Designed miniproteins, single chains, continued (3). Designs and how they scored, part 80

Each design is a single chain, and the fold is of that chain. pLDDT is the mean over its residues in the fold that is shown.

## One batch from the design tools (miniprotein)

Design m10764
Fold by ESMFold2-Fast:
Parts: structure tokens; sequence; C-alpha cells
Structure m10764 (fold): chain A 108 residues (1-108)
């Protein structure tokens, strides 16, 4: 589904940010390419988005729009990522930690 593609792209974007912060340019390029394929956009657009996200001020939201109505919004205040299928209105919000494969805390 478009939502599942968006979630996989969001995972790749978070891994790309992590790789850039660690100075791992090879892993950065790998994850940028993976995100671009899921979103149906160019690697250059994804790279520009990661640069914008890293330059974002605390509390700012940064959105990347893919093809087929997929959008990914990073909320820097909460460290949350919202993936939306703009055509169906389906959305899912995940923490950056969850996207990095860390277990979500149990619901109260």
Amino acid sequence: SNLEKGIEAAKALVEAVRARQMGDEEKFDEYIEKAAKYLGVSKEEVRAFVDRLLAAQDGETVTLKGKDGISITFDTATAQVTVKDEKTGEEKTLSVAELLGRPAPPAP
C-alpha cells in the first residue's frame, strides 16, 4: 500500500539522518536511494529534504511529498514522523525510535 511504502521510506530517511550524523556517507547514500525508490522521487530531492531536516529549528515541522499521494512529516518538537496517504486520508504516526527499530513503550 502507499502507506506501507511511506513507512518504509520514513525508516530509510531516519537511517539516512543517523548515517549523516555519524559521518557514514556510504550508508547515507544507500538510505537516500532506498527512500527515493519508495517515494518515487529523485535522490536529489530526498538529499535536499534531509539537509532541510538537519537545518530545521527546534519545534519546526518538515514535510517531504512523494508521488502517488504519499507525504512524510517530521515533527522536530516531538521526534515523531507522520506518514500519510493523501488520496485515502490514511495516516500513521511513529516515533523516530520506533523507525530505528527500537521497541515502542507499552501503551498505559
Scores: mean pLDDT 80

Design m10765
Fold by ESMFold2-Fast:
Structure m10765 (fold): chain A 78 residues (1-78)
Amino acid sequence: PLDPDWARAYARLLEGAEGLSPEQLADRIYEVVRRAPTREQAEALLEDALEWLRTRGYSDEEIEQIRALIERRLQEDE
């Protein structure tokens, strides 16, 4: 489903995710998501990343904080 470049960037994100704060996770996810060639793909990658965080035991509050930080940065880029 992911382009090989996206899959590799995502794998690097996941490898570095242990022990990161919500702000640091938002920064890393944003760096992957912002490189998506379309907004629709960016939104799909964001949702995949947030679901991954949910499976790792992040709270709904932390996930919404991370989403808000990433959406703010994406909005600043447009």
Scores: mean pLDDT 72

Design m10766
Fold by ESMFold2-Fast:
Structure m10766 (fold): chain A 67 residues (1-67)
Amino acid sequence: MGEEAKLAQFVAETTGEVRELTEKDIEEGKRYGEEKAKEYPKAAKAILQATERIVKEYLEKKRKEEE
């Protein structure tokens, strides 16, 4: 349970809480999640879907502010 929860938290913090994030930081978080998903395939799908959603929402908000 540690790795899955920590991965989801890492992505959430990277995309949701840390305002000084760059697009590269977000990509790093997603990439890290994908690598961890390969190590923990049993729960990886749910984690990747959750992290993808968090990242997508953050990027959508950033996009609206840029436009």
Scores: mean pLDDT 61

Design m10767
Fold by ESMFold2-Fast:
Structure m10767 (fold): chain A 88 residues (1-88)
Amino acid sequence: SVIENQIEGLRRLADELRGEYPEEAERLREAVRLLEQGKAIEGLTLAIEALREAARRAEQEGDFKKAEELNILANALQTVLDELLKKR
């Protein structure tokens, strides 16, 4: 499913971000736990917030490529969240 694919991607990204953005990495791991519990809205919301925060930090540090990649993923998750909200 779309959510299962997002869970795997977010786990991998949390591991990648652990060194540079440890707080955002922990929030992504918490988001994964929420998604695994079926709390899709809460999990996606937390993941989007964590990704946008990490992107803002990357941009402030001059890593515009990482900021762009994180924002692209956050926007993709926002689209999934918006679709779930329309189906409620």
Scores: mean pLDDT 86

Design m10768
Fold by ESMFold2-Fast:
Structure m10768 (fold): chain A 93 residues (1-93)
Amino acid sequence: IPKIDTPEDLEKAAEALYEAIKSGNLDKAISILDQVIKETSLEAARAVVRLVLEKYGDEFSEEIRNLLEQAVKAKSFDELKEYVKKIIELKRK
């Protein structure tokens, strides 16, 4: 399994996740996080969500920012998926 070995790889994952959220593409958002977990860990997936908050937080509503903050604290991939689903639903409104 290839590792995400550099901060640049995490930044690319964060940019891809941001674009998936912006476009309302749930399947792509989940796929990105699943790939990060498979190549690294749940902690790395949480770091990707944290990078989205840090770089792009100002472009989101307060409700979406709050859900991103909760996603950063997710204890499992299933919990992370539920927050991502809620974020995408709010973005589509």
Scores: mean pLDDT 81

Design m10769
Fold by ESMFold2-Fast:
Structure m10769 (fold): chain A 63 residues (1-63)
Amino acid sequence: MLKKVEEYTEEDLIEAAKKLLESVKDWPNAKEVTIQMLKKEFQLDDETATKAVEEAEKILKEE
C-alpha cells in the first residue's frame, strides 16, 4: 500500500492518548487501558501506542 490509515503523526497519537488518559484516569491501571484502546482505535503496534501514552503522561504531569 502506498499510504496507510495508520500513518498518523506522533503528535496526533499523543493528543488522542491525552484525551483517553483523562477520560479513564479513575480506572484501575488507566495507562494499560489507554494503550489497549489506542491500539484498537488506530490499529497501532504495542510500541507505537505505548510511546504515545508515555509521552501524553509526561505532558499531563507538566500541565
Scores: mean pLDDT 74

Design m10770
Fold by ESMFold2-Fast:
Structure m10770 (fold): chain A 58 residues (1-58)
Amino acid sequence: MLSELAKLMGVSRRELSTWIEHWKFPKTKENLEKLIEILENTPKEEQGQAVYKYIQSL
């Protein structure tokens, strides 16, 4: 899950894990699955905004 999300964002899994921890974002399976779903359904150009908006909504 986390590795696939990092791949879609073009970053390392380690960096993505650090970002989630930095924002005090719950590192749960459900949250990671939701982020993957957002990325899969969002054009690459809008993926950064979609992820940011989702994290801010938490």
Scores: mean pLDDT 64

Design m10771
Fold by ESMFold2-Fast:
Structure m10771 (fold): chain A 91 residues (1-91)
Amino acid sequence: MSLEEQIAKVRELTEGLREKLVEAAREAGLSEEFIRELEEAVRRGEEAAIEYLEARAAGDKEREEEARRRLEEAEEEIRRLAEEIRRALEA
């Protein structure tokens, strides 16, 4: 798979994740501020994932490690927000 194809797949997967999480947040009755925070977190994850792929393709290990850290931070934030949606749906 080319870098362009990998980036396109990341964008497709993150858009699908965003749509599913936003729909779940609306169903849970969460605020517009929460939905905005959720969309920002997913966007940061997408940007970090693309940067990680570009750094790997370039052989830039320092950039790869920084992008990996940003990706891990975004994943933790998304996980936190998804857990809040889950709790709201159970209430």
Scores: mean pLDDT 87

Design m10772
Fold by ESMFold2-Fast:
Structure m10772 (fold): chain A 61 residues (1-61)
Amino acid sequence: MTVADFLTAIGLGQYAEKATQEGLTLEVLASMTPEELSERLKILRGHAVKIIAYAREYLDK
């Protein structure tokens, strides 16, 4: 699964292009703080929290 596919699956596909351009992987997303991700992608903190939580869940399997 690509980061773009992952973001689309969780309903945040609008951030897929920017996350891909920034070179963000699922492992990187899971390791970031919501503040780091929010600043890096210029997104709402709540969306950053959701992305990180789901990335951690996906990698925990």
Scores: mean pLDDT 81

Design m10773
Fold by ESMFold2-Fast:
Formats: C-alpha cells, structure tokens, sequence
Structure m10773 (fold): chain A 64 residues (1-64)
C-alpha cells in the first residue's frame, strides 16, 4: 500500500468537496431568499471546518 497516494487522494477529495460547497454557496445566493441562504452558508462553513479537522485527524492516526 502506498500511503503517499492515499494522503494525496484524501487531500484532493477534501479540497474538491470544499470547492463544490463554495460553488453551491454562490448558487444559493442567486436562487434562495436571504434568510435561508444565511442559514445554509453557516452550516456549510461548519461542515467545511469539520472536513479539514477530520482530514488532519485521519492523517495523524495513519502516521501513528
């Protein structure tokens, strides 16, 4: 098993997921009312932060 490839794949997936979420934020601003948009954007920011934290935790556990 190649750990370097696994780390690259995980990092790429996290980055693509965050980029996807940022694209969805722009779509929501255009198509949704301001109150709903603000709520969703808050949830997406929390989700993106949790994704980054999970990626770090995963890498730490694999390295140990």
Amino acid sequence: TNRRNVFRDVDDTVDRTITWNMTMRNDLIIRTDPITTTRILRDMDTYNDNLRRLDIDYRDRVLR
Scores: mean pLDDT 60

Design m10774
Fold by ESMFold2-Fast:
Structure m10774 (fold): chain A 61 residues (1-61)
Amino acid sequence: MESDILARLSPEDRKEYLDTQVQIGVLEIKLATQVEKDEELETQLQELQNHLLELEKKALE
């Protein structure tokens, strides 16, 4: 379904969606490799995930 979402987005929103996914992946790896909790990174990850969901809703509408 991810490829269908990308096909339904404008070129601008598609770039934003892909950039957001890359940022989420980087933060997830960083959080997974850290020994201690990082509240700032967790907050950033949540914000990026929310942004990704908004783009998905926009594609499905």
Scores: mean pLDDT 76

Design m10775
Fold by ESMFold2-Fast:
Structure m10775 (fold): chain A 61 residues (1-61)
Amino acid sequence: SADEELVERVRAGLERLRAELSKTHSEAAVDAILRALADWLQRQYPELAAELARIRDELLA
């Protein structure tokens, strides 16, 4: 479905961003940036907030 495609694109995007940021930023800075982005995405897609929160928690574990 479109929602499943969006969730997968968000996950892939966040994983790529984490990898790129990790080349030049500290772990704490990467965590802060990804948390801010994940929070923004949850506000933009409230219907997918639970799935987006799960992706955030998995990525930042």
Scores: mean pLDDT 79

Design m10776
Fold by ESMFold2-Fast:
Structure m10776 (fold): chain A 119 residues (1-119)
Amino acid sequence: HMREARFAYVTDGSLEEIAEKLEEAARRASQLLADGRVDFVGIAIAKSKELAEKYANEIVEAERAGDTEKMREIFLKSLREAGVDEETLAEIEARLAQVRDPNSVTMAAIAAEVLRERL
């Protein structure tokens, strides 16, 4: 069987809070993957619990399918719904494009790094 973990976070749109939650999710998920406890991870953040859970589920499905492009699209949509502005999203997308096949942990870590640079 395949083991999955979902990290769905709710935010009021503060870039600092979004960065902190993505950093926490990346750290936790990275440890679960390294320990062989899970095979797939979906990390998402949004202004509502329902949207965050929906996006985290869609990211897990895309990762299981090996569809990195779809996973990236869903993750960026999640960040937009969380309140990240289009200029910051464009920078995140540009950095993600330089990584061959980023998993959900790598996407969250890169997004958090870009958000920290903008604070």
Scores: mean pLDDT 86

Design m10777
Fold by ESMFold2-Fast:
Structure m10777 (fold): chain A 55 residues (1-55)
Amino acid sequence: MIDFLNPTEADLEAEKARGGKGALANAAIESGGKDEFVQSFARAMNAILKVEAEN
């Protein structure tokens, strides 16, 4: 669980460098509850992979 915070922050920072998509990720963090948003985002990413395996 705690791993989500660090890899998500690094990933979002990388996306900020890309621009475009990074804007969405950055907005989610700054909207409020950075920990909650990064956790939700990390869960979504893992869920997508699992959904592919299940469906």
Scores: mean pLDDT 54

Design m10778
Fold by ESMFold2-Fast:
Structure m10778 (fold): chain A 60 residues (1-60)
Amino acid sequence: MREEAFLRTMEEIKSTFPEEAHPKLDEVEADSRELLAAGASTKQVYAIFLEKVQEIKKEL
């Protein structure tokens, strides 16, 4: 997955959640951006991102 497409996907997923979940999603997005900046693969970061998003859904 291209980095630009992944960043758009994160924003789209965030928009589907209620406002109360947005702070946690912002942290997951920031962590994902840091991993990409540190040289992690887009595929690896996307897998971690989806896992964290599922955890947030479970807590709602």
Scores: mean pLDDT 78

Design m10779
Fold by ESMFold2-Fast:
Structure m10779 (fold): chain A 83 residues (1-83)
Amino acid sequence: KKEYLDQALQKLQEADKLFQQAVDALKKGDYDTAVKYAEQGLKKAQDAADYLKKSGMDQKLTDGIVDSAKGQLQKVKDAAAAA
């Protein structure tokens, strides 16, 4: 259904913006804020994957979206811990 695809695309855009904000926070040395933005980005990516699954999208594609978001969060956490 088109409604699920529209919701998924919106959530993916929100996730991308949140990960961009996390990277900006890392550059400023605001590590707590960076982790919070990255965690919010992962939640939006998970919501997007759920909508994509409801729309009949391939499981490998939806799993890849979540794995990518988890990888982004891990990189932010690793960078924060190394500082």
Scores: mean pLDDT 84

Design m10780
Fold by ESMFold2-Fast:
Structure m10780 (fold): chain A 74 residues (1-74)
Amino acid sequence: SAAARIQELESEIDELLKQLKDAIEAGDITKAMNILQQLSAKIRELNELDPARAAEYQKQLQDLGLELAKKIME
């Protein structure tokens, strides 16, 4: 069902967000970039099912993307 898929996606996104924060803090740029790509794909899928929830995650992803960019810049 769509509801079950939304719950699965939210669980996966939450886990990846935690891993992304850890990777950024550790300075593991390669891992952080890989996780960002995975998050973008899952949030895009969530947007097709629940745009409002996807928007909340997209904001978090943008904020973390800026943190990663600052980490890369020196």
Scores: mean pLDDT 87

Design m10781
Fold by ESMFold2-Fast:
Structure m10781 (fold): chain A 82 residues (1-82)
Amino acid sequence: SGLEALDELVAESLDPIRAITEKVRTNDLADSELEAMMAEIRELAERPFRILAELRVPVPESLRELVFGEAEEGIAVIKSKM
């Protein structure tokens, strides 16, 4: 049950990050929207790990690397459009 909750919390970040990245890939957006989306990706990546740290739940490094890796990819795509 604890692992299922962790996977769900991580998915709550990964799915929106991937959706924002795909929206940026498929649409011509203003630089102000791109800057806002970069900030949103950063917050989506950091939020679950802040919650887990406050709860003192151990997190596998592989999950942290997965989420921050997806965020870095999304930010790179956004920067390529600016």
Scores: mean pLDDT 82

Design m10782
Fold by ESMFold2-Fast:
Structure m10782 (fold): chain A 78 residues (1-78)
Amino acid sequence: AKVTFVLPDGSEVTVEGENVVEALEKAIEELKKKVELPDIDLGLLLLVLGLAVVVPEMTSEEVSELVRKITERLAEEL
């Protein structure tokens, strides 16, 4: 599974795992290491990723699209 998301600073993070959950866990860890985001913005992104994991029918591509839309919205307000 592959997950890609766009950060508020305009950078992109792409991670790959054997399944969607592993890919999301790697994406969260890469986000923590590469981007110094305010806690509230990071918390919101983590919440969205957590919701996607609870929805078993979501593909990694749908999760990436959801995260991208949320991140773009946050960037517009920041």
Scores: mean pLDDT 57

Design m10783
Fold by ESMFold2-Fast:
Structure m10783 (fold): chain A 67 residues (1-67)
Amino acid sequence: MGKLFNEILKLVENNPEALSKVSRIILKYNLGLIDEKTALEEIRKVANELSSKEDAEKINKLIDEAL
């Protein structure tokens, strides 16, 4: 799990709003407040709303390969 989240964080690192939202989702997951599937689906929504089309496609591919 840490490797997948680190790859996603790298793809959003230059977008402060996306980075903040993704970091909060990962924190909720690490605290046991949400499961992995819910965390990845919330990250997908952030990427689709805030990231470039190219970065959103890369994030969607990473999530689809993990699920």
Scores: mean pLDDT 84

Design m10784
Fold by ESMFold2-Fast:
Structure m10784 (fold): chain A 89 residues (1-89)
Amino acid sequence: SALREEAVRLLAEAILREARLLGIEIPRERAEELARARVDALLAAGYSAEAVLLYARAALLYALAKETGSEELREKALELFREAQRVAA
């Protein structure tokens, strides 16, 4: 679905940003592979596409919070992770 592909895109961006923070270079193709595996695992666990999209958005905001040192972005990311788990139930 379009929501699944958007979740993969956002999560791949989060993975790439976290790798850069650690001084690790990974190919975009590998980040997309890891993101797709995570998205598919969440869907198999019973998460809705909407919940998975919220999870992916939270992961990207968390990576951005670490890059910038923004406490506001960190708090927003944690809120979205909790929202994703709530919607999944």
Scores: mean pLDDT 87

Design m10785
Fold by ESMFold2-Fast:
Structure m10785 (fold): chain A 68 residues (1-68)
Amino acid sequence: APSLEELRAELERLLDELVARGLISEEQKQRTLATLDALAAADPEAARATLELVIRHVRQVLAEHDAA
């Protein structure tokens, strides 16, 4: 399974793609990462599950956007 750091890096990369496509703002990207970083400090297990879920959701959004 990927590490928490690997999941965080993958999410940042995917959020950069959303910003580049104009789907979210840089402020929204920073807020999302800050929220997940805070969760990882408090509960690394919950942070891992949340990162995996958010990554899956972002990948779906990008795939739907690319299919349009």
Scores: mean pLDDT 85

Design m10786
Fold by ESMFold2-Fast:
Structure m10786 (fold): chain A 93 residues (1-93)
Amino acid sequence: RRARLEAFKERLLAAGADPAAIEAMTDEQLEVILETAEKLREIGEQIDIELEAKKAVLEDKDEEEIKKLLEKLKNESFKEAVKKFIEEYKKKK
């Protein structure tokens, strides 16, 4: 929606984006950037869960707590990163 793109444009300007660059963008280009930003936000949330799971491993938290954190991860690559971290951590002891 146009109102959504206008709100996004205002946020970009508030974040220090170049006004001339923003004005030169088409609605289609802004929509692609907005969709990318939404995907990046989801990736950021997954990274936070990955770091929380890795911290739980380092703190020797219960396997059940670590398993619950792994279940919150939606992306297989983030799950594999945590599993590999657990394996490497156990190997180094």
Scores: mean pLDDT 72

Design m10787
Fold by ESMFold2-Fast:
Structure m10787 (fold): chain A 68 residues (1-68)
Amino acid sequence: MVEKAKEAARLAAQGNSGKAADLIMEASGATPKGASEGAFVATMLYLAGEDPETAGLKGLEVAREASK
């Protein structure tokens, strides 16, 4: 799960938000909408200088919360 979260953060930072959202959905079981919000948060944190693991894990948390 953590490895998928880190890869999602990297893909989102490269502008590949669709693949990032797919990985977040696979890792967390989030809805597509929740996964998109999680991917956005992971991207913003990664660009702000967070490490990919922290950024990805926060993105997964947001995806799960947004999917409720």
Scores: mean pLDDT 73

Design m10788
Fold by ESMFold2-Fast:
Structure m10788 (fold): chain A 74 residues (1-74)
Amino acid sequence: LSVEEKAQALVDAHKDETNPDHFALVVRYAASQLPEEERVPFLEAVLKLLEERFPERTEVIAKVRELLEEEKRR
């Protein structure tokens, strides 16, 4: 599976999860299972999908953006 396909599968599996902390935990865990070089592209793909499909979930989007910025600093 491509990084984009992995991101799509995660967002689709958790489409009903509106709690920002729970969604962030799921995303953090999924990213941790990937090779280090795939983590930033994966988080970028998840963020893009959330902004496109669920733009109203501003707190969820903010949490995933925080995870992406943390990963980019490493």
Scores: mean pLDDT 86

Design m10789
Fold by ESMFold2-Fast:
Structure m10789 (fold): chain A 60 residues (1-60)
Amino acid sequence: HMDQVRAIEAYLRSRGIVPRDWRDLALLAAAYIEDSELAALGFADRAEFEQALRYLDSLA
């Protein structure tokens, strides 16, 4: 899970988006990451990605 978290954070940072905390990271990832980008971030599908976002939100 942490490797996927770091991949999401690195992706957002590469686009000039800097999350304030893990909840903000989850919200920004949901808003900006498209389905076509999921495989490159290590996710099999949107459902796995959404499960990771729920995990991040639970840590905030």
Scores: mean pLDDT 77

Design m10790
Fold by ESMFold2-Fast:
Structure m10790 (fold): chain A 55 residues (1-55)
Amino acid sequence: SGTSYYTITKEEEGKKISDILNERFGDLAKEVLKLNNLDEDYIVKEGDKIKIPPL
């Protein structure tokens, strides 16, 4: 099964997940948050793996 992940980089550490997802995925940011059961205010750490919905 082809589950895709985005891995948080060192430069992104300390940022809100919602800001990163809006920059990278735009309109899909809310779907990504829902898929990962993440709060919009979650502060990311380097190496966090974020599940990406099928495009």
Scores: mean pLDDT 81

Design m10791
Fold by ESMFold2-Fast:
Structure m10791 (fold): chain A 65 residues (1-65)
Amino acid sequence: MRKFLIIYAEDADAARAMAEQLKAAYPDAEVTLVQARNGEEAIRLAFEIARRHPDVEVLYGVGKL
């Protein structure tokens, strides 16, 4: 089972849309949204979570790549 964590700072709507797309593509996946105060905090949180939970895929919900 795939686990995705989406970290976003300002664009909650983009983060939500990304979560819905991931759930549509991977129905068995667990998707968690985490709000950071700003982009620098989002980067720090993503790095720390990826380090502590290597089985979780960490994504930035800042819009389309």
Scores: mean pLDDT 75

Design m10792
Fold by ESMFold2-Fast:
Structure m10792 (fold): chain A 83 residues (1-83)
Amino acid sequence: SDLQNSQNYINLANQAINQGDLGTASLYLSQAYVYTSNLSGSTQNQMLSQVYRQSSLLFQSLGDDDRSQQFQDLSDQYDQQSS
């Protein structure tokens, strides 16, 4: 399912970030975003929150504090919209 694929790619991205494989993490987050875009409602908002949270961590690891903060703000916004 699109939900399961989103969750799996988010988990793979987190693992890649933790291993310092930031290029692979970026590819996994792109895939997570594609599957998340096929969802709707609160489930999509919940998955977008998680994708943006991992994106924030990725950019923090790259030393891009401004983009890290932007993605953290997006993560928080979509988390608040989860019903």
Scores: mean pLDDT 88

Design m10793
Fold by ESMFold2-Fast:
Structure m10793 (fold): chain A 114 residues (1-114)
Amino acid sequence: AVALTASGGGTFKEGGSVTLTGTATGGTLAAGDTAWVRQKEGHGFQGLIVGGSTPAGGADSRFSGSVSGATATLTMTNLKLSDTAVVYFGGAVTLADGTVVGARGAGAQVTVVK
């Protein structure tokens, strides 16, 4: 079975940084088809990083990403209280036979405090 997970969530101090890790099981990540998105309480989804490392339109320059093999990272620097959200990792996973399947992981809660 193919699965994606997002890890590294928790409670972080304002002005600090966090690195979230997206992990694929059952194959490797197709970097061009990965995305990090967030959902704040009472709001819709906002893109943060797409295609492994490209900021989504309107995304903050504080955000960066990378993809290698079965692992993707999202780094958020200079955290603001307004960054409190659930962060999701989604993308395409390439199986051993070359089949590409879309998947999304469970959310990682990021809470920013003073």
Scores: mean pLDDT 81

Design m10794
Fold by ESMFold2-Fast:
Structure m10794 (fold): chain A 70 residues (1-70)
Amino acid sequence: MLSEEEIVERMLKLAKEQIDYINKTAKSEEEKKIGLEALRALMEIYAVSALDKETREKFLKELDKLIEKA
């Protein structure tokens, strides 16, 4: 099975790919914002269910940095 660190790395890779997709397909700044907010919410729900508190906090911090750069 994957370690929690490997799960975080794979989730961050998926987040980067989804941000790129949103940036390429969003027709407006409003659609981009909605897409990024939906991605953040979905990733948080998964993190709450799958990761321990410390790993979740680290993951969400890195995810928020990626979204800010988007």
Scores: mean pLDDT 82

Design m10795
Fold by ESMFold2-Fast:
Structure m10795 (fold): chain A 76 residues (1-76)
Amino acid sequence: SVMDRYIAIIAGGLSTAAILGKDPRETAIEILASVLGGMEFLSPETARKKAEELFEKYKEKALEFARENGGPVPEL
């Protein structure tokens, strides 16, 4: 589903942040916003807002997904 894609993208962003020592929230939101802009043809501002809302909604599921798939998990 589209929601499963959002969870996977957020999980990838969180794991990337953990590996690179970057801010986990900002890294995940930036990656998700870029994907949303391409997939849903949203402006950067609209994509950013939607990414922030989706991050807050799915961050716990994304952390579970990362753990279950052996990805590194940052502290939020």
Scores: mean pLDDT 83

Design m10796
Fold by ESMFold2-Fast:
Structure m10796 (fold): chain A 96 residues (1-96)
Amino acid sequence: MTKKVQIIVGGLLSLVGAIEDIRLAEGLSREEIVRTVRGAAESAIEAAKVAKELGDEKTVKKIIEMLEEAARLAREKGLEEAARILEEAREEVEKI
């Protein structure tokens, strides 16, 4: 696997992890969730940039959809800071 493919896979897996942490929010501190979400947002932005460079527009769209879903779930759970981080990451990816 090339380094660029590893970045894309890492970003997608980080988003999956953040979504699951948001779903399990009752068992995790808000600070732990925010830390996971921040890392996932940064990884998602990098993954989207690499996917765009490779012409993989389907992966960019998937990252946007996952960020939107994660932000929606975070708001439903009352995790406003996490939701904001995910929404700002989505806006950044859309500018790519």
Scores: mean pLDDT 84

Design m10797
Fold by ESMFold2-Fast:
Structure m10797 (fold): chain A 94 residues (1-94)
Amino acid sequence: SKMEQIKEIVKETGEKLIEIARKNNDEELAAEIETLTRIMLHEAEKLSPEDFIKAVKKALDQLKAHVEKERPEIAEEVNKVIEEAKKKLDEVEK
């Protein structure tokens, strides 16, 4: 289903972002991403696939802004993962 594809993208993206945080010794950021991923997967139960994609994209934009402000040295690597996730979400939306 579209919902299962979106959930898999969210899980994979979360795992990649947690790996980047841990590689840079940022356990606090890793925990924040893990919590956000869990919350998003729970919210999926209440949303349509289209609304879930919108919610995920907003969460990714907020995470990007947070990392650019607090951890500019990893912002490029984080943004590459976020942009890849957005492209995958766009393909599911078609």
Scores: mean pLDDT 88

Design m10798
Fold by ESMFold2-Fast:
Structure m10798 (fold): chain A 110 residues (1-110)
Amino acid sequence: AASAAELAALQEALLRGEATGAHVFEIVEAGDRPPDAEELRAREELRERLLRAARELEEALGRPGIALASHSEDAESMRTAIRGLERGLEEALRAGALGTGGTGSEAVAA
C-alpha cells in the first residue's frame, strides 16, 4: 500500500508538473523464502507489464527518467503499482498528452 501510494502521488505530481528530474521507484523484496517456478513466472510477467506501463507513461508525459526497479516477491504490490501506472496513463490520455485520436488505448485497463 505504501509503495503504491507513493507511485500514485508521484504520477499526480508529474502530471501536474510539480515533480522534476529523474524519478526511480524501487520495490524491495521481503526477506522470506525464495518463490517456486510458477511464482517466478508470474512475477516476471507482472514485472514486464509494469515496465511496459512505465515506458508508456514516460512517453505520454514526454518526461524521460521514470525508472522502475522491482525486486518485490509480493505480487499484490506489483499489481497495485501496475494499476497506479495504468491510471496515470489513462489520465494522461484523457488530458490529451498523447494527442489521442478517436480510439482509446487498449493497453490501459479501464
Scores: mean pLDDT 51

Design m10799
Fold by ESMFold2-Fast:
Structure m10799 (fold): chain A 67 residues (1-67)
Amino acid sequence: SMKEEVEERIKRLEDLIKQLEKKNPLSAKQYRVQLEGVRELYKQGHYEEALKEADRLIADAERDLKS
């Protein structure tokens, strides 16, 4: 289900933030604030919007880890 996909993306983003915290704690803090936005969308049942936002944040965090 889309709900389960959002839950998977949230876990993936949490893992990326944990990795980023070791490299750049300030960036990790900013991603945590944005992750709370994804959680709020999930809580409201806006799964499609939550999934799109989570995928964007995952792509950005993966890019930041390569830098």
Scores: mean pLDDT 89

